# Designs tried in a protein design run: designed miniproteins, single chains. Part 25

Each design is a single chain, and the fold is of that chain. pLDDT is the mean over its residues in the fold that is shown.

## One batch from the design tools (miniprotein)

Design m845
Fold by ESMFold2-Fast:
Structure m845 (fold): chain A 68 residues (1-68)
Amino acid sequence: GPSREELVAKTEALIAELRELLTDPNLPEEERQLAERGIARLEAALAQPNAEEMLAALNAILQELESA
């Protein structure tokens, strides 16, 4: 599976993408709230001590974001 370093890089890239979306003043309120929740959860995932726990957290977050 991916290394912790690869998961950190992927997570940081996703946070950056969501933060870029939040700079759009025309972003719909529902999408803004989803992005803000996503950033908070992704930042929490960065605190996981090992790759397997981080991967599990990241997959759960991505599934929730895709389902909304």
Scores: mean pLDDT 80

Design m846
Fold by ESMFold2-Fast:
Parts: structure tokens; sequence; C-alpha cells
Structure m846 (fold): chain A 75 residues (1-75)
């Protein structure tokens, strides 16, 4: 199932936050280093899985892969 436009907006906003310089100093959250933007990493996969789980959506392989592809395509 494709992501909704609302889910894409929230994913993008959270991804930009967690890959920001401000988020890099947090020890309590999944941080995506700026140097790893556009790369498929374990941190990115964990972030996407947590996003779906927080919404009560099963993090299926298809959904996770679609979300990762969307995020790594961002500039």
Amino acid sequence: MLLTEDEKRELKGLYEYYSSEEAETSNDRIIIPRSERGKVTEALREFVIAFFEERGIEPTEERVDEAIDFLVSLP
C-alpha cells in the first residue's frame, strides 16, 4: 500500500528533524547523521519501523521499503 500524502509530510518533517544538527545531540532518539542522508542505513530503517508502529500500522517489508525509498530520494 502506498503512503498517504499526510504520512509523507510527517515522515519528511521527522526525517529532516532527526537528520538535523539539533537532533544529533539527543541520546534518547533515533538519530540519522547528516552524512548518512540519502543512504539506506540501520538507523533509517529503525526510524521508519518506529514511525509505523507509533501509528498502529504493521511495518511490512513493502511499506518500510516504500518509505525508505521516498526518504532517500529527498534532496
Scores: mean pLDDT 68

Design m847
Fold by ESMFold2-Fast:
Structure m847 (fold): chain A 83 residues (1-83)
Amino acid sequence: SITIFRDILSGLSASGIFRVAGRTVSQLSNQALKDIYNMLQYGVSNSQNILNRVSHWPQNRQDTIQQNLQQLKDMLNTINDSI
């Protein structure tokens, strides 16, 4: 549900993990939340493609990208399971 997604984003914002420029998550419209969710999904897909292209980068930088990708996937799976 959009309400569960809003609550999750509010928690992530309070923890400093997620930022929305100039607004609190409670001020976001349902359409803005849907747009953010779509952007996160596109970001995950794009991050997988980037990971394949950056195989020549230093290992520590690849590890950071992989960890961030895994965290985004885990968050999206938790959101989807909660909806």
Scores: mean pLDDT 67

Design m848
Fold by ESMFold2-Fast:
Structure m848 (fold): chain A 99 residues (1-99)
Amino acid sequence: MAQEILERAKKEAEELIKWAKENGNKEAIEHAEKAAEKLLEAAEYAAKYIENPTEEIEKKLREALREAIEHAALALIAITEDPAERAEIRELAARTIAS
């Protein structure tokens, strides 16, 4: 299970960076790379949490996930020209983080 989480996170991180390079600008690519980095960090803490569930590991996992979601949203916003769509992306990210 822990190994499967890490492999899945790596694949999702690679797809995110690929998407940004194909569809984005420099700002989108920079945020996608940060989101990928934080997603991998979150996966490592998730694997640790499965082996030894502690409040400290849970806090680090939640923090890494929050940063991953924030940077993913910023990458999408960087290629979005419509102010209403940008606001919707921000709201969706905030709701996901609050969950």
Scores: mean pLDDT 80

Design m849
Fold by ESMFold2-Fast:
Structure m849 (fold): chain A 68 residues (1-68)
Amino acid sequence: MQKKSLEEIAKDLKEDIQKRTGKKDGFEVRVENGKIVITAKDKETLEVAKRLAPAYEFRYGVKVEVKE
């Protein structure tokens, strides 16, 4: 709905992952080709990202891709 840019949504998603995992690094959230891309190297961050991705897609009408 809102006038949030993909960059703002990506920032919110990055902060949400940091809050839930307690990690500031070991993953990347960026905007690429009109979608948000999350890259995570550890299983904990990857599972959090996979859980949050569909919630953000539903809430903001954006596409979120999760990569290892």
Scores: mean pLDDT 79

Design m850
Fold by ESMFold2-Fast:
Structure m850 (fold): chain A 58 residues (1-58)
Amino acid sequence: METLTETFEGPESEKEKLLQKALEKIEELRKQGWEAVDVKITVDAEGKVTITVTFVKK
């Protein structure tokens, strides 16, 4: 099983834009046979948002 991780980072003020980019990447990779199995969203004390998506390929 192949695994791929994609990370999107930015300020909390751009959270919606980062979420849109993550969703677009999920759809793009789905067309290539990659399934999103985990989506983690973290916000640190400085307001930095990190969206990490883990994909697997059969």
Scores: mean pLDDT 82

Design m851
Fold by ESMFold2-Fast:
Order: structure tokens, then sequence, then C-alpha cells
Structure m851 (fold): chain A 95 residues (1-95)
């Protein structure tokens, strides 16, 4: 059902955001990412994740939720194209 798809998208977003935050933390520790870049990336990803959560809570159309998830994927792709590709495939499997 569409309601089940929306919940699966939320679960996928939460899982992928967790993986991405670990990726950013590791890159910061290894000196591959500046503290400022880390803070900006974390703020943006958390904002996008919260916007997706709000759309689901407001019972927004699936198409609108998917468009916001695509923005999240684009942000992740800047740092890890493989994680973004995995997220995109899992999103397609839910839809």
Amino acid sequence: SEEQKKQQILDLVEETVGKFLMLLTNRLREGQLSPKEFEEAVKKIMTLSEQIQQLVQQNAPLSEIVEQVKKLIEEIEKYDPQLAKEFRKKLEEVL
C-alpha cells in the first residue's frame, strides 16, 4: 500500500542518514573533511531528513516525498556516490 511505501521510505532514510553520518565522522577523523564542511554537511542532511519526516506526517503525496528523497540522495552523492547509488536502488525497490 502507499502508506506502507511511505513508512518503508522513512525507514530507508533513517538507515541511510545513519550510514552517511558515520561516513562523515570517519572522514573528519582521518583529516579528509574540515570541521566546517562536516558541520555544514550534517546540518543540511538533518534538515532534508526532517523535511521528509514532516511530509510523511502531513500525508503528502508519494511523488512529493520522493522528490525530497532525491534531494537527500544528491547531497549524499557529493561525498559517497556508492552510498547514493545503493539508496537510489533501495528507493526504486520500495516504489
Scores: mean pLDDT 88

Design m852
Fold by ESMFold2-Fast:
Structure m852 (fold): chain A 77 residues (1-77)
Amino acid sequence: HMEEEVRRLEAEYQKLKAEYEKSTDWDEKLKIGNKLVEVLQRLIDLYRQMGDEEREAQYRAELKSLLKEFNKEREKR
């Protein structure tokens, strides 16, 4: 069950990441980015429950990077 949920969320993450990188409009990026944050938080929680510390740490790092980018742009605007 959890492995199937992880696979689904990883597919959603890859799709949203591609859309985020393709977008040139900040408002569009912000909307996609908020969805990315949600997916990343769910992946982190699932990998923690599975005891996969390496995957949990990887997605935590990706979440921190995304939030840092958002905060930097938000302060500039």
Scores: mean pLDDT 81

Design m853
Fold by ESMFold2-Fast:
Structure m853 (fold): chain A 97 residues (1-97)
Amino acid sequence: GARIENLSAEAVSPTTLKVTFTLVSPTPGTYRVVVKAYDAATGKLVGQASKDVEAGQTASITIEGLEPNKTYVVEVTVYDKDGKKVDSASTTVTVEA
């Protein structure tokens, strides 16, 4: 199945995260990737974005509208063409002003 590799999250401004990853799959084609940002202190979902990513691509997805001086848990979930969850990975990032 498809897998997320080299997941990183970086604060590019006090309110914006850039999430990068490589999608690896033995099966060529398009996968739906959903990125969610959770406030690490509360567990609340505070931002999300999604993108269609081709197998073998390195992709970047931006999440805006976040608060500075917080730590976020960034979850990346990959769905196949049938809507089945095939992989999930997470990382943490602190946004400082």
Scores: mean pLDDT 87

Design m854
Fold by ESMFold2-Fast:
Structure m854 (fold): chain A 58 residues (1-58)
Amino acid sequence: GRAERVAKGIAGANSGLDAREFERLSDEEAARALAEASGMTFEQAKASLERLKAAVAA
């Protein structure tokens, strides 16, 4: 939903990437791109996105 889209945009911007491009990615694609850009593992990037989604939804 909206929280997922906003969370992806925030994660992209925080990693120095285009927030609009990140909003268009699937959750898996966004997590992979974050892992590559930030030097995190895929699991760490996925957890970061879930945390951001929860924060946006609150």
Scores: mean pLDDT 77

Design m855
Fold by ESMFold2-Fast:
Structure m855 (fold): chain A 74 residues (1-74)
Amino acid sequence: MPSLDELLEALRRKLDELLATESDPAALTARMVEEIQRFWVEMAAAGLSPEQRAEALERIEGLLREVNAVVAAR
């Protein structure tokens, strides 16, 4: 079973790849939503604790702020 850190690392790599390859903001947003939804499904399947879910949410919020800053700078 993947750990929270493994799931977050995989998501981070996917989002970094999308930022590097997708220049259309609408397509980028749609694909990011798909990857984040897959992440939450995997977390639910992994049976993570409330503390691990809270950590994941904070880290995802931080990542989304970073991504939005990159998109806004385009």
Scores: mean pLDDT 77

Design m856
Fold by ESMFold2-Fast:
Structure m856 (fold): chain A 82 residues (1-82)
Amino acid sequence: STPDELRARLTEASRRNDVPELVEILLEAAERGDWGTVVVAYQVLRDLGVSDDQLVEMGVPRSVITRVNELLRQSATTYRPL
């Protein structure tokens, strides 16, 4: 799949609250190093009430969860108003 196909799949899965498809998209994005898509898929899954422990049970490596949380924390702490 292309990055554009992953984004389209993410949008549709989010619209349908399709947790298994969102997890597959997150895993595929992580394998490709597309951390932007990983972050978006992770945020959608959190908004749907999916915990980090449930993601691990569904096959998401804990290292992927750690990295996405680090990226989210860095984005929050590096924000500077112009």
Scores: mean pLDDT 80

Design m857
Fold by ESMFold2-Fast:
Structure m857 (fold): chain A 102 residues (1-102)
Amino acid sequence: HMKLKTIEAEDVDANGVRTRVTLTVTEDGKIVSARIEVELPDGRRIVGEATLVEVDGKKVAQARVRVYENGKLVRESPVRYFDDVGEALGAVLDEIARELAR
């Protein structure tokens, strides 16, 4: 019953890497969903998501990272579940960093 706010931000760095972040937050600043998209000038796109989902009647946080090359899905990390969205977001950020280091 709290009001939710969607925050969107985009940036392009000096190397042409475009990052788009979409956050849904509560009035208290708690993250309830996060989507991070990283587009590289070589045609790779990395999409990370941390969202609340319902599994077997229980609300859990889901972490997911997908990698695209020239518009085609080439890799999807195993879906992981956490007690809260902040932990799921941490896992998403770690996986994005790993993909960027490849």
Scores: mean pLDDT 81

Design m858
Fold by ESMFold2-Fast:
Structure m858 (fold): chain A 87 residues (1-87)
Amino acid sequence: SRMEEYEKLYKEFLEKLEEMSRLFGGDLSNPKKPIDGKKFKELLEEAKKILEELKSLKPPEEYQERIKGLENALKEAERAYKKYVEK
């Protein structure tokens, strides 16, 4: 079902966030150096793709708050990339 696909993609997104957090030493706000910037960038792009797939499923209204949470988490990861990896 579409909801089973949603839950699968949601779990995959969270796994990408956890791996990105681990590359930072467990906290996106307080990175352990050095950071594997290439691996972080790859995970960030994979997470973006998963989020777009989640949105394409057009989940019910009650799931929109969860999607907004994922969008906010992705923005936090993008800010971490810009602050600690890109420069």
Scores: mean pLDDT 80

Design m859
Fold by ESMFold2-Fast:
Structure m859 (fold): chain A 91 residues (1-91)
Amino acid sequence: MFTDYLVELSKKFQEIADLAEAGKLDEARKLFEETVTDILVNLYKIPEEEARKIAKEAADLFVERVQAGEDPFTAIKEALDYAIKKAKELK
């Protein structure tokens, strides 16, 4: 159900942040890209091809921000906000 989905998303973002803080940026990026793709497809009803493209751009932004010294949770929020903005532009 929707509530269970939000709980799972919270766990995924915590895992992404933990991976980024541990310096495992490749793993953090992959999990972030997969998680954002799922959000765009399931919540925003974006076609999978476009969702994957947006998620890749958001994941690139997330990694860039973390490498620039930004807090992982702040970087996740900014990259997710970017993805949602792009999804809304497609409607």
Scores: mean pLDDT 83

Design m860
Fold by ESMFold2-Fast:
Structure m860 (fold): chain A 64 residues (1-64)
Amino acid sequence: MKPVDEEEVKEALALIYRAIGLLDYKKGNYESAIESFKKALEIAKDNPELVAQIERDIEEVKKK
């Protein structure tokens, strides 16, 4: 089996943390949402498209 690309693994992990953050945001758990989004940002830092999406999600939570 071909080894998985490291960038693909990082992207998947960042998307998982982003999804957790969005679920927490929907539940009104804003602090937990921000924590999950920050973890996603650290993982996705080399992916500018994901970084931009997650930064926007954090901004929407903080707008409160």
Scores: mean pLDDT 78

Design m861
Fold by ESMFold2-Fast:
Structure m861 (fold): chain A 73 residues (1-73)
Amino acid sequence: MEPKIYVIEVTSDGKAKLITDDGKEEDVSDGERATKIIQEALKEGKIFVIIDKDKNTEEQRKKMIELAKKNVN
């Protein structure tokens, strides 16, 4: 089974958004909320990719997601 990838986009000002595999966005800038979501999803075997919105290009984001998929054979 192919693993479901969740993307966390962070900005240099400390804001973060979680993007699920169905394209839904959730604000996770609150560190406690983010930690809980990540811990629960890791228990279910979900994979997270953390992407810096300000520093990473769209092409780099695509490569990071592809690498995450390959690391979970």
Scores: mean pLDDT 69

Design m862
Fold by ESMFold2-Fast:
Structure m862 (fold): chain A 68 residues (1-68)
Amino acid sequence: AEDGRAVREAEIAEAIAAGLASVDENGRIIVTPSHPNYEVAREIGEVLNKIGDAIEKGLKEGKIFPVP
């Protein structure tokens, strides 16, 4: 099972909603450098780059909230 992927998507959505991350036009997720857990954010950044296309598609379909 890919439960880890579902958890990643949920964490990404929460980070975007909290204003700690955003998505560019290429579906790349940008983590704010002032994030309190920047070391964790760096590791997440590697995973987010691989999931970027899925997140971008989800945002376009209205399944994930973008940062206002």
Scores: mean pLDDT 59

Design m863
Fold by ESMFold2-Fast:
Structure m863 (fold): chain A 95 residues (1-95)
Amino acid sequence: EIDKLLKEMKELVEKAKKAKTIEELAEEEEKFFEVLSKLMELRPDLREEVLKILEEILKETKERAEKAKTDEELMELVKESLEELYKKIEELVKS
């Protein structure tokens, strides 16, 4: 079940990378966090570590977003952040 959620998250990251509009990207991001919520429900033992990873990535993303000059730059930042979040969560789950 956990492996299924990780696969679903990876597929959502790939879809997010192909997004052409902010609306498309937001839809895939929302689905990603829904799957992450399910993962934390199944692995309450990892909740604190997942939330810490999320906080670190959100802080970095917010700081970089303040420097973004275009919607395209902001979208690329969100795509990068989502991929980084997935990688760190996959490492944590497989530890």
Scores: mean pLDDT 84

Design m864
Fold by ESMFold2-Fast:
Structure m864 (fold): chain A 67 residues (1-67)
Amino acid sequence: GTHTIDLTVVVDQSPDESVDAARARALAALDEIVAALRSTGLDVAVDTAVSVEDGRVTLDATITLTP
């Protein structure tokens, strides 16, 4: 059957960093996880939602794995 992983990546914005750069770091971390999962030969679908509050980037991902 289909497997689902819910994952949250949290990145705190550095003082000299833009919000866009912090978001890029969160997305890069997710991309590494997705690439690792795809390397196993599974079909990987990813749905993401990003929120930013007080210099904190929260990336919520739902990863769906199909054999």
Scores: mean pLDDT 85

Design m865
Fold by ESMFold2-Fast:
Structure m865 (fold): chain A 70 residues (1-70)
Amino acid sequence: MDRVYSADTLTIRNLNTGETVTGTYGEILPFLGGLKPGDRIEVSSDNPRSLTRYDVADYLRSKGAEVTVL
């Protein structure tokens, strides 16, 4: 089963701040902790078959972010 710590590269974009981070799940974790409720976030992966992007999106939605998966 796919785990949230995938080797796939994720790209997270905060549309409110203009900040973008790219990396594995572990590398992007500090950025995820800085997101505010109501922030508009785009999540994408270099692997179109990765489920990690959906797990990250669901987590961010649970924190009050508006998330689009690309």
Scores: mean pLDDT 74

Design m866
Fold by ESMFold2-Fast:
Structure m866 (fold): chain A 93 residues (1-93)
Amino acid sequence: MDERKELLKATYVGLQRPKVEEAAAKGKTPEEAEKLMKEQAEEIVRESTRLAEELVKKSLEEQIEILRRLAEQSPPADAGLLEDTIRRLKELE
């Protein structure tokens, strides 16, 4: 269960990486951009942990179905990450 939770957390962090770049772009100085990136990265880790904890409460079949549906709605790079996560989840059964 813990290995699945860590895998899911890492997956959600990877999916949210563009938000860190968006936060940096809102900074008017290098110092402000660094602060905003750090705050956004910390928020992504908190949210990804919450999402992973909710998903691990479901059955393996439900976890795979949720990730597959998310992959269908995702850009190719994110879909590839989700498909790799599904493969790894099956190996951790």
Scores: mean pLDDT 79

Design m867
Fold by ESMFold2-Fast:
Parts: structure tokens; sequence; C-alpha cells
Structure m867 (fold): chain A 67 residues (1-67)
């Protein structure tokens, strides 16, 4: 589904940015992914801690796999 694609792509972007220490870019990049896949503008508030961002990305990936 488009939702599963959005979740997977957002998880990949968030994980990359968290690992690179670019956590401040994660909300903007994730919002862009959701807008590109779902066709609607989405404002997202994400954790600022890299470990919490990685946990969030894992949760998005698990949700995408279950969908």
Amino acid sequence: TRAAEALQRAADVIERLAKNGETDKAPEEASRVFEEVLGVPVEITLPKDPEELLAFARQLRATAAAA
C-alpha cells in the first residue's frame, strides 16, 4: 500500500539521518517523504535524541512490514 511505502521510506531516511548525527533534518525529510508518497502535506514532530529516532524508525519499519 502507499502507506506501507511511506512508512518504509520515512524509516530509511530517519535511520540514515540519526546515524549521521543529522537529527535536526529528520522532521523535514520525513515530512517530504510522506508528501511525495501520500500526496498530502504532513507536518511531523520527531524526537531529538538519536536513540529515540532509531527506535521510531524501527517501529515505522515494523508497521510497514505488518501492513
Scores: mean pLDDT 78

Design m868
Fold by ESMFold2-Fast:
Structure m868 (fold): chain A 81 residues (1-81)
Amino acid sequence: RLEEYKKKIAEMEANPEATEAKYANPTEEQRKELLLLRALAESGWNLEVAEEATELMLKIEKGEISDEEARERLEELREKA
């Protein structure tokens, strides 16, 4: 599945206009996918770290965790990446 995500990012980089249009008003599924792809690129393609970062970002957006918890978990993820 990592190969599929790498292919998606390559396609997004090849067609930035189409990517912007697709994610201009993202559904919840598309928003989660975009966060996951960004986390994968930032974590050096570490799927476990990227999945944790995506879940954390979604919880922050929903207000399910405190700012302090968010900072601690983000720091832990950066150390794993």
Scores: mean pLDDT 70

Design m869
Fold by ESMFold2-Fast:
Structure m869 (fold): chain A 62 residues (1-62)
Amino acid sequence: VLEGSVTVGTATATVRVDGDRVTITVTGAASADEFQMARDAGQVLALLLLAQQRAAEAAAAA
């Protein structure tokens, strides 16, 4: 299980990767703009965490 967070303004996007399940939770957004920016940043972080998980699985299989 991998987890990370990113903050944009007052909004924090928390990303959790658990196998093939990705959860993005946005909290503290003061505006729709901050919410969207945090969500977008969270999606990028989710892709990075998923890639790291896949790389670790591949390394373990070698």
Scores: mean pLDDT 81

Design m870
Fold by ESMFold2-Fast:
Structure m870 (fold): chain A 71 residues (1-71)
Amino acid sequence: HMEKEAEAIAKKLVDEGVSASSLTGMAIRAIGDLIDTEWGLGDEETREKARLTLLAVKYAIKIEEERKKKE
């Protein structure tokens, strides 16, 4: 279950003040890695890292939106 790991990473990213631009960059790179691995151009480990990165970005966005709602 990578969701808890992704959420923990997401909280660290938000707490460290990672910008929306940086989060977008991370997501784009992860999507590229997933495409490459689906077509045999990358390793399974790269695929797993890409999935974890996308989940972490998703949770980071959710955390940022929740914080904005409370402010």
Scores: mean pLDDT 76

Design m871
Fold by ESMFold2-Fast:
Structure m871 (fold): chain A 94 residues (1-94)
Amino acid sequence: MEELVIRYLEQAKSDVEAANLPEEVKQEILRLLDEAIRAVKEGNFEEALKHLRRAVQLLEEVKKQSTDPETIKLLNRAIAALGRAIELVEEALK
């Protein structure tokens, strides 16, 4: 499970890095994803969920302000990947 979650988080990081976003929000999202990867590796799934949910919230807010189709496409892929990671982490807590 952890390996698959980390793969989804690395995919989301790649898409966020490629997206044309305001630098401050881009760095905050990348920081949250790095903290989520660390938490998953440590088995701290509750902390991982907190960081992942915050990252999704920020991505959705930035997507609403975006007018560039390529940026929207990258943000949609990142949000989808994080949604899959959240589902897997939530299942691990049941």
Scores: mean pLDDT 87

Design m872
Fold by ESMFold2-Fast:
Structure m872 (fold): chain A 83 residues (1-83)
Amino acid sequence: SAEEKKKLAEEALKAAEEAMKEVKDPVELGIIALHLAFARYFLKRKLYEEALEEAKRALELALKVVTNPELKAKIEALLEKLK
């Protein structure tokens, strides 16, 4: 449903924002932030499919740079739901 897609996108956004706190490289941080900005834009416009795609890109990038094992596991679980 649209509400389920919205909730999943919001959960993915929150996980990516937590991951950004651990990213030290400004280029990697900027690219993740760009995808999160697009995801937020699409969420505001109720374009939940597009929001999920952008949130997925942000999480895929965050997974490559985050070192916290609990946050990695959470991101991997969210990415499985986004398939």
Scores: mean pLDDT 84

Design m873
Fold by ESMFold2-Fast:
Structure m873 (fold): chain A 68 residues (1-68)
Amino acid sequence: MDTAISLLPADTRERVLAAKTAEEVAAILDAHKAEEVAKYLALGAPKAAELVGQMLDSIRDTLLAALA
């Protein structure tokens, strides 16, 4: 559990830890993924955007499975 959380930026991690429901955690992680993917696409790095998106999906699945 702690390992997956430690892979998140400090701001996103604090928001996840403050969340009261799995639905709030999912919303926070989905918003973070959208922002990161958009940043890499804006930099002209679509392959990096895909890899970051996949990494964040894996973290999301791990955290939500641990909360279930």
Scores: mean pLDDT 77

Design m874
Fold by ESMFold2-Fast:
Structure m874 (fold): chain A 55 residues (1-55)
Amino acid sequence: MPSPEQIAEAIRRLSEASGLPEATVRRILSGELTASEELLNRINRVLQAVASGRA
């Protein structure tokens, strides 16, 4: 499972890539906001990249 530090890094990278505020990305990841399937797939891909140690 990704650590809190890895999640924070993923949030930062997603915020930069999507133009969404970090607060919005955090709410999507915590389940407070529903995201589109495409956005959820993108988030999951970033989390996997961070967890596997990819740049």
Scores: mean pLDDT 70

Design m875
Fold by ESMFold2-Fast:
Structure m875 (fold): chain A 84 residues (1-84)
Amino acid sequence: DRYLKSAEYNLKLAEEDEAAGHPDAAKASRYLAESHRAEARGDLEKSMEYSVLAIGHASRAVSDDPEWSRERGLKGKEELEKRK
């Protein structure tokens, strides 16, 4: 339930990132969504694989535009804290 909600949120972020011209950030969010979906079905091995792919793309996004990536990270942290 929580994992599926996290997957949906990350897919929404991916659409926003792609529209903003940050394709590696969008790919990172999509892989993170797949990781959460795998976790929801108990497939821990696939969840780990997708997490590693997400980290790789996130690192490229930070390298490409570190200021935008920092702002996006802060927004994500605020959203997480606002959830309770």
Scores: mean pLDDT 79

Design m876
Fold by ESMFold2-Fast:
Structure m876 (fold): chain A 107 residues (1-107)
Amino acid sequence: MEELVLEVEGTFTTNADGSITANLTKIRVARERADGSVEVLGEADAPPELQNATFSSTGELLLAVFRHAAEKGLLTPEQARAWIEAFRADPTAPPELVEVLEEHAKR
C-alpha cells in the first residue's frame, strides 16, 4: 500500500492552556511503499514562523505546516488532492485545511 506522509522534524509542547508550542526544523513530503520503504518526494527547512511558534490547537499547527509545504512547492496538485480526500474522511481535521489544499490543487 502506497501512502503519502507529511513528516516534520522538531519538538512539540502542550501548554497548560491547551495551546501547542512547536519548534520545527524540517518539513518533508514522502511516500511509504508497500514494502515499508520511504521515498522522500520533497523537503524544506521550517520557516522562522514555525521555529518556536505557539498555536491555539493541533489544527492550527497542521494548517501552518501544510500552507508552508504548499508555498515551498513540496506538494504537486495530485498530492494535494490525495490529502484533501484523506482530510475530508477525517472528522477531526479542520475544514480550513481542506480549503488551503484546494487553493494549491487548482494552481
Scores: mean pLDDT 75

Design m877
Fold by ESMFold2-Fast:
Structure m877 (fold): chain A 71 residues (1-71)
Amino acid sequence: DLTPEELAAIKQAAADTARALGASDEQIAEILAAFEVSGGEMMVKARELGFSPEQIRAIANAILDTRFKLL
């Protein structure tokens, strides 16, 4: 279980990383909505939006690094 603050921090890290990779605000919103379902759904959505495997890995790493900082 994540607190709302921890979830917000993880979403912010994912959004910032996607934006740095050239994602639009609409694409970021779709990625974050998919992430709320699961990490797997987020990866599927990012791929559908045209992100490369390397870019998807960067977003996933930002999520994991942020989770580790909250432990």
Scores: mean pLDDT 81

Design m878
Fold by ESMFold2-Fast:
Structure m878 (fold): chain A 65 residues (1-65)
Amino acid sequence: DEEKKKKMKEILKEGYEKAKKDGSDLEGVIKRILESIEKEKEKAKPLDEDGKLTEEIIELGKELV
């Protein structure tokens, strides 16, 4: 559980930093990553019991922005 949280946080951080370097639409990149996380949540039943996990990951992404 926490391991997945850390992994997602790293993905968000890397995406954020890469978007910054590329001069890309930073907001768009973050939204795309969050959408990907939401799709994974739909597939994984374990996340349904701990919806808080997904929200924590989203909060981490928001802090990075």
Scores: mean pLDDT 59

Design m879
Fold by ESMFold2-Fast:
Structure m879 (fold): chain A 58 residues (1-58)
Amino acid sequence: SAALEAAARSLSRAYGVSEERARAGLELAMQGDYEAGGRAAGVSRSTVAAAAHDVRAA
């Protein structure tokens, strides 16, 4: 989705992680696995959870 792609780009810019890695983490977080999502994206659990919430709200 456009919202997921935008969130992945935002995480990549903010945290210096690859857009591909940010997307993988967001996909896991969207399935409810915030711990695995944060690990995959290279960001905190709370950061990826907030990004996943924004994607769902869009």
Scores: mean pLDDT 84

Design m880
Fold by ESMFold2-Fast:
Structure m880 (fold): chain A 92 residues (1-92)
Amino acid sequence: MLEEEAEEFYERNPPPEEQHEKLVELMLEAAERRAAELAEYLAKEGIEVSPEEVLALMREALAAAAEALRAGRPAADAMAALFEEFRARVLA
């Protein structure tokens, strides 16, 4: 997924590990643009979803993963629950 943008950064000037958080922020911005494209594609297939809803779910998944890690629970489980809810809403 966001490999092209990350690869371009690493190919020219690999950032120090302390700057990885900044690189993640840039990848999230790319995901925001992809969310808009994905929402448009889904609308053409007859699935009504806004790019704002797709983006909100992505941000909620990241927040849920961080919360799960703090509580000592598997982050993947929290993210899976959010994606299942999104599927139910989109396919209903």
Scores: mean pLDDT 60

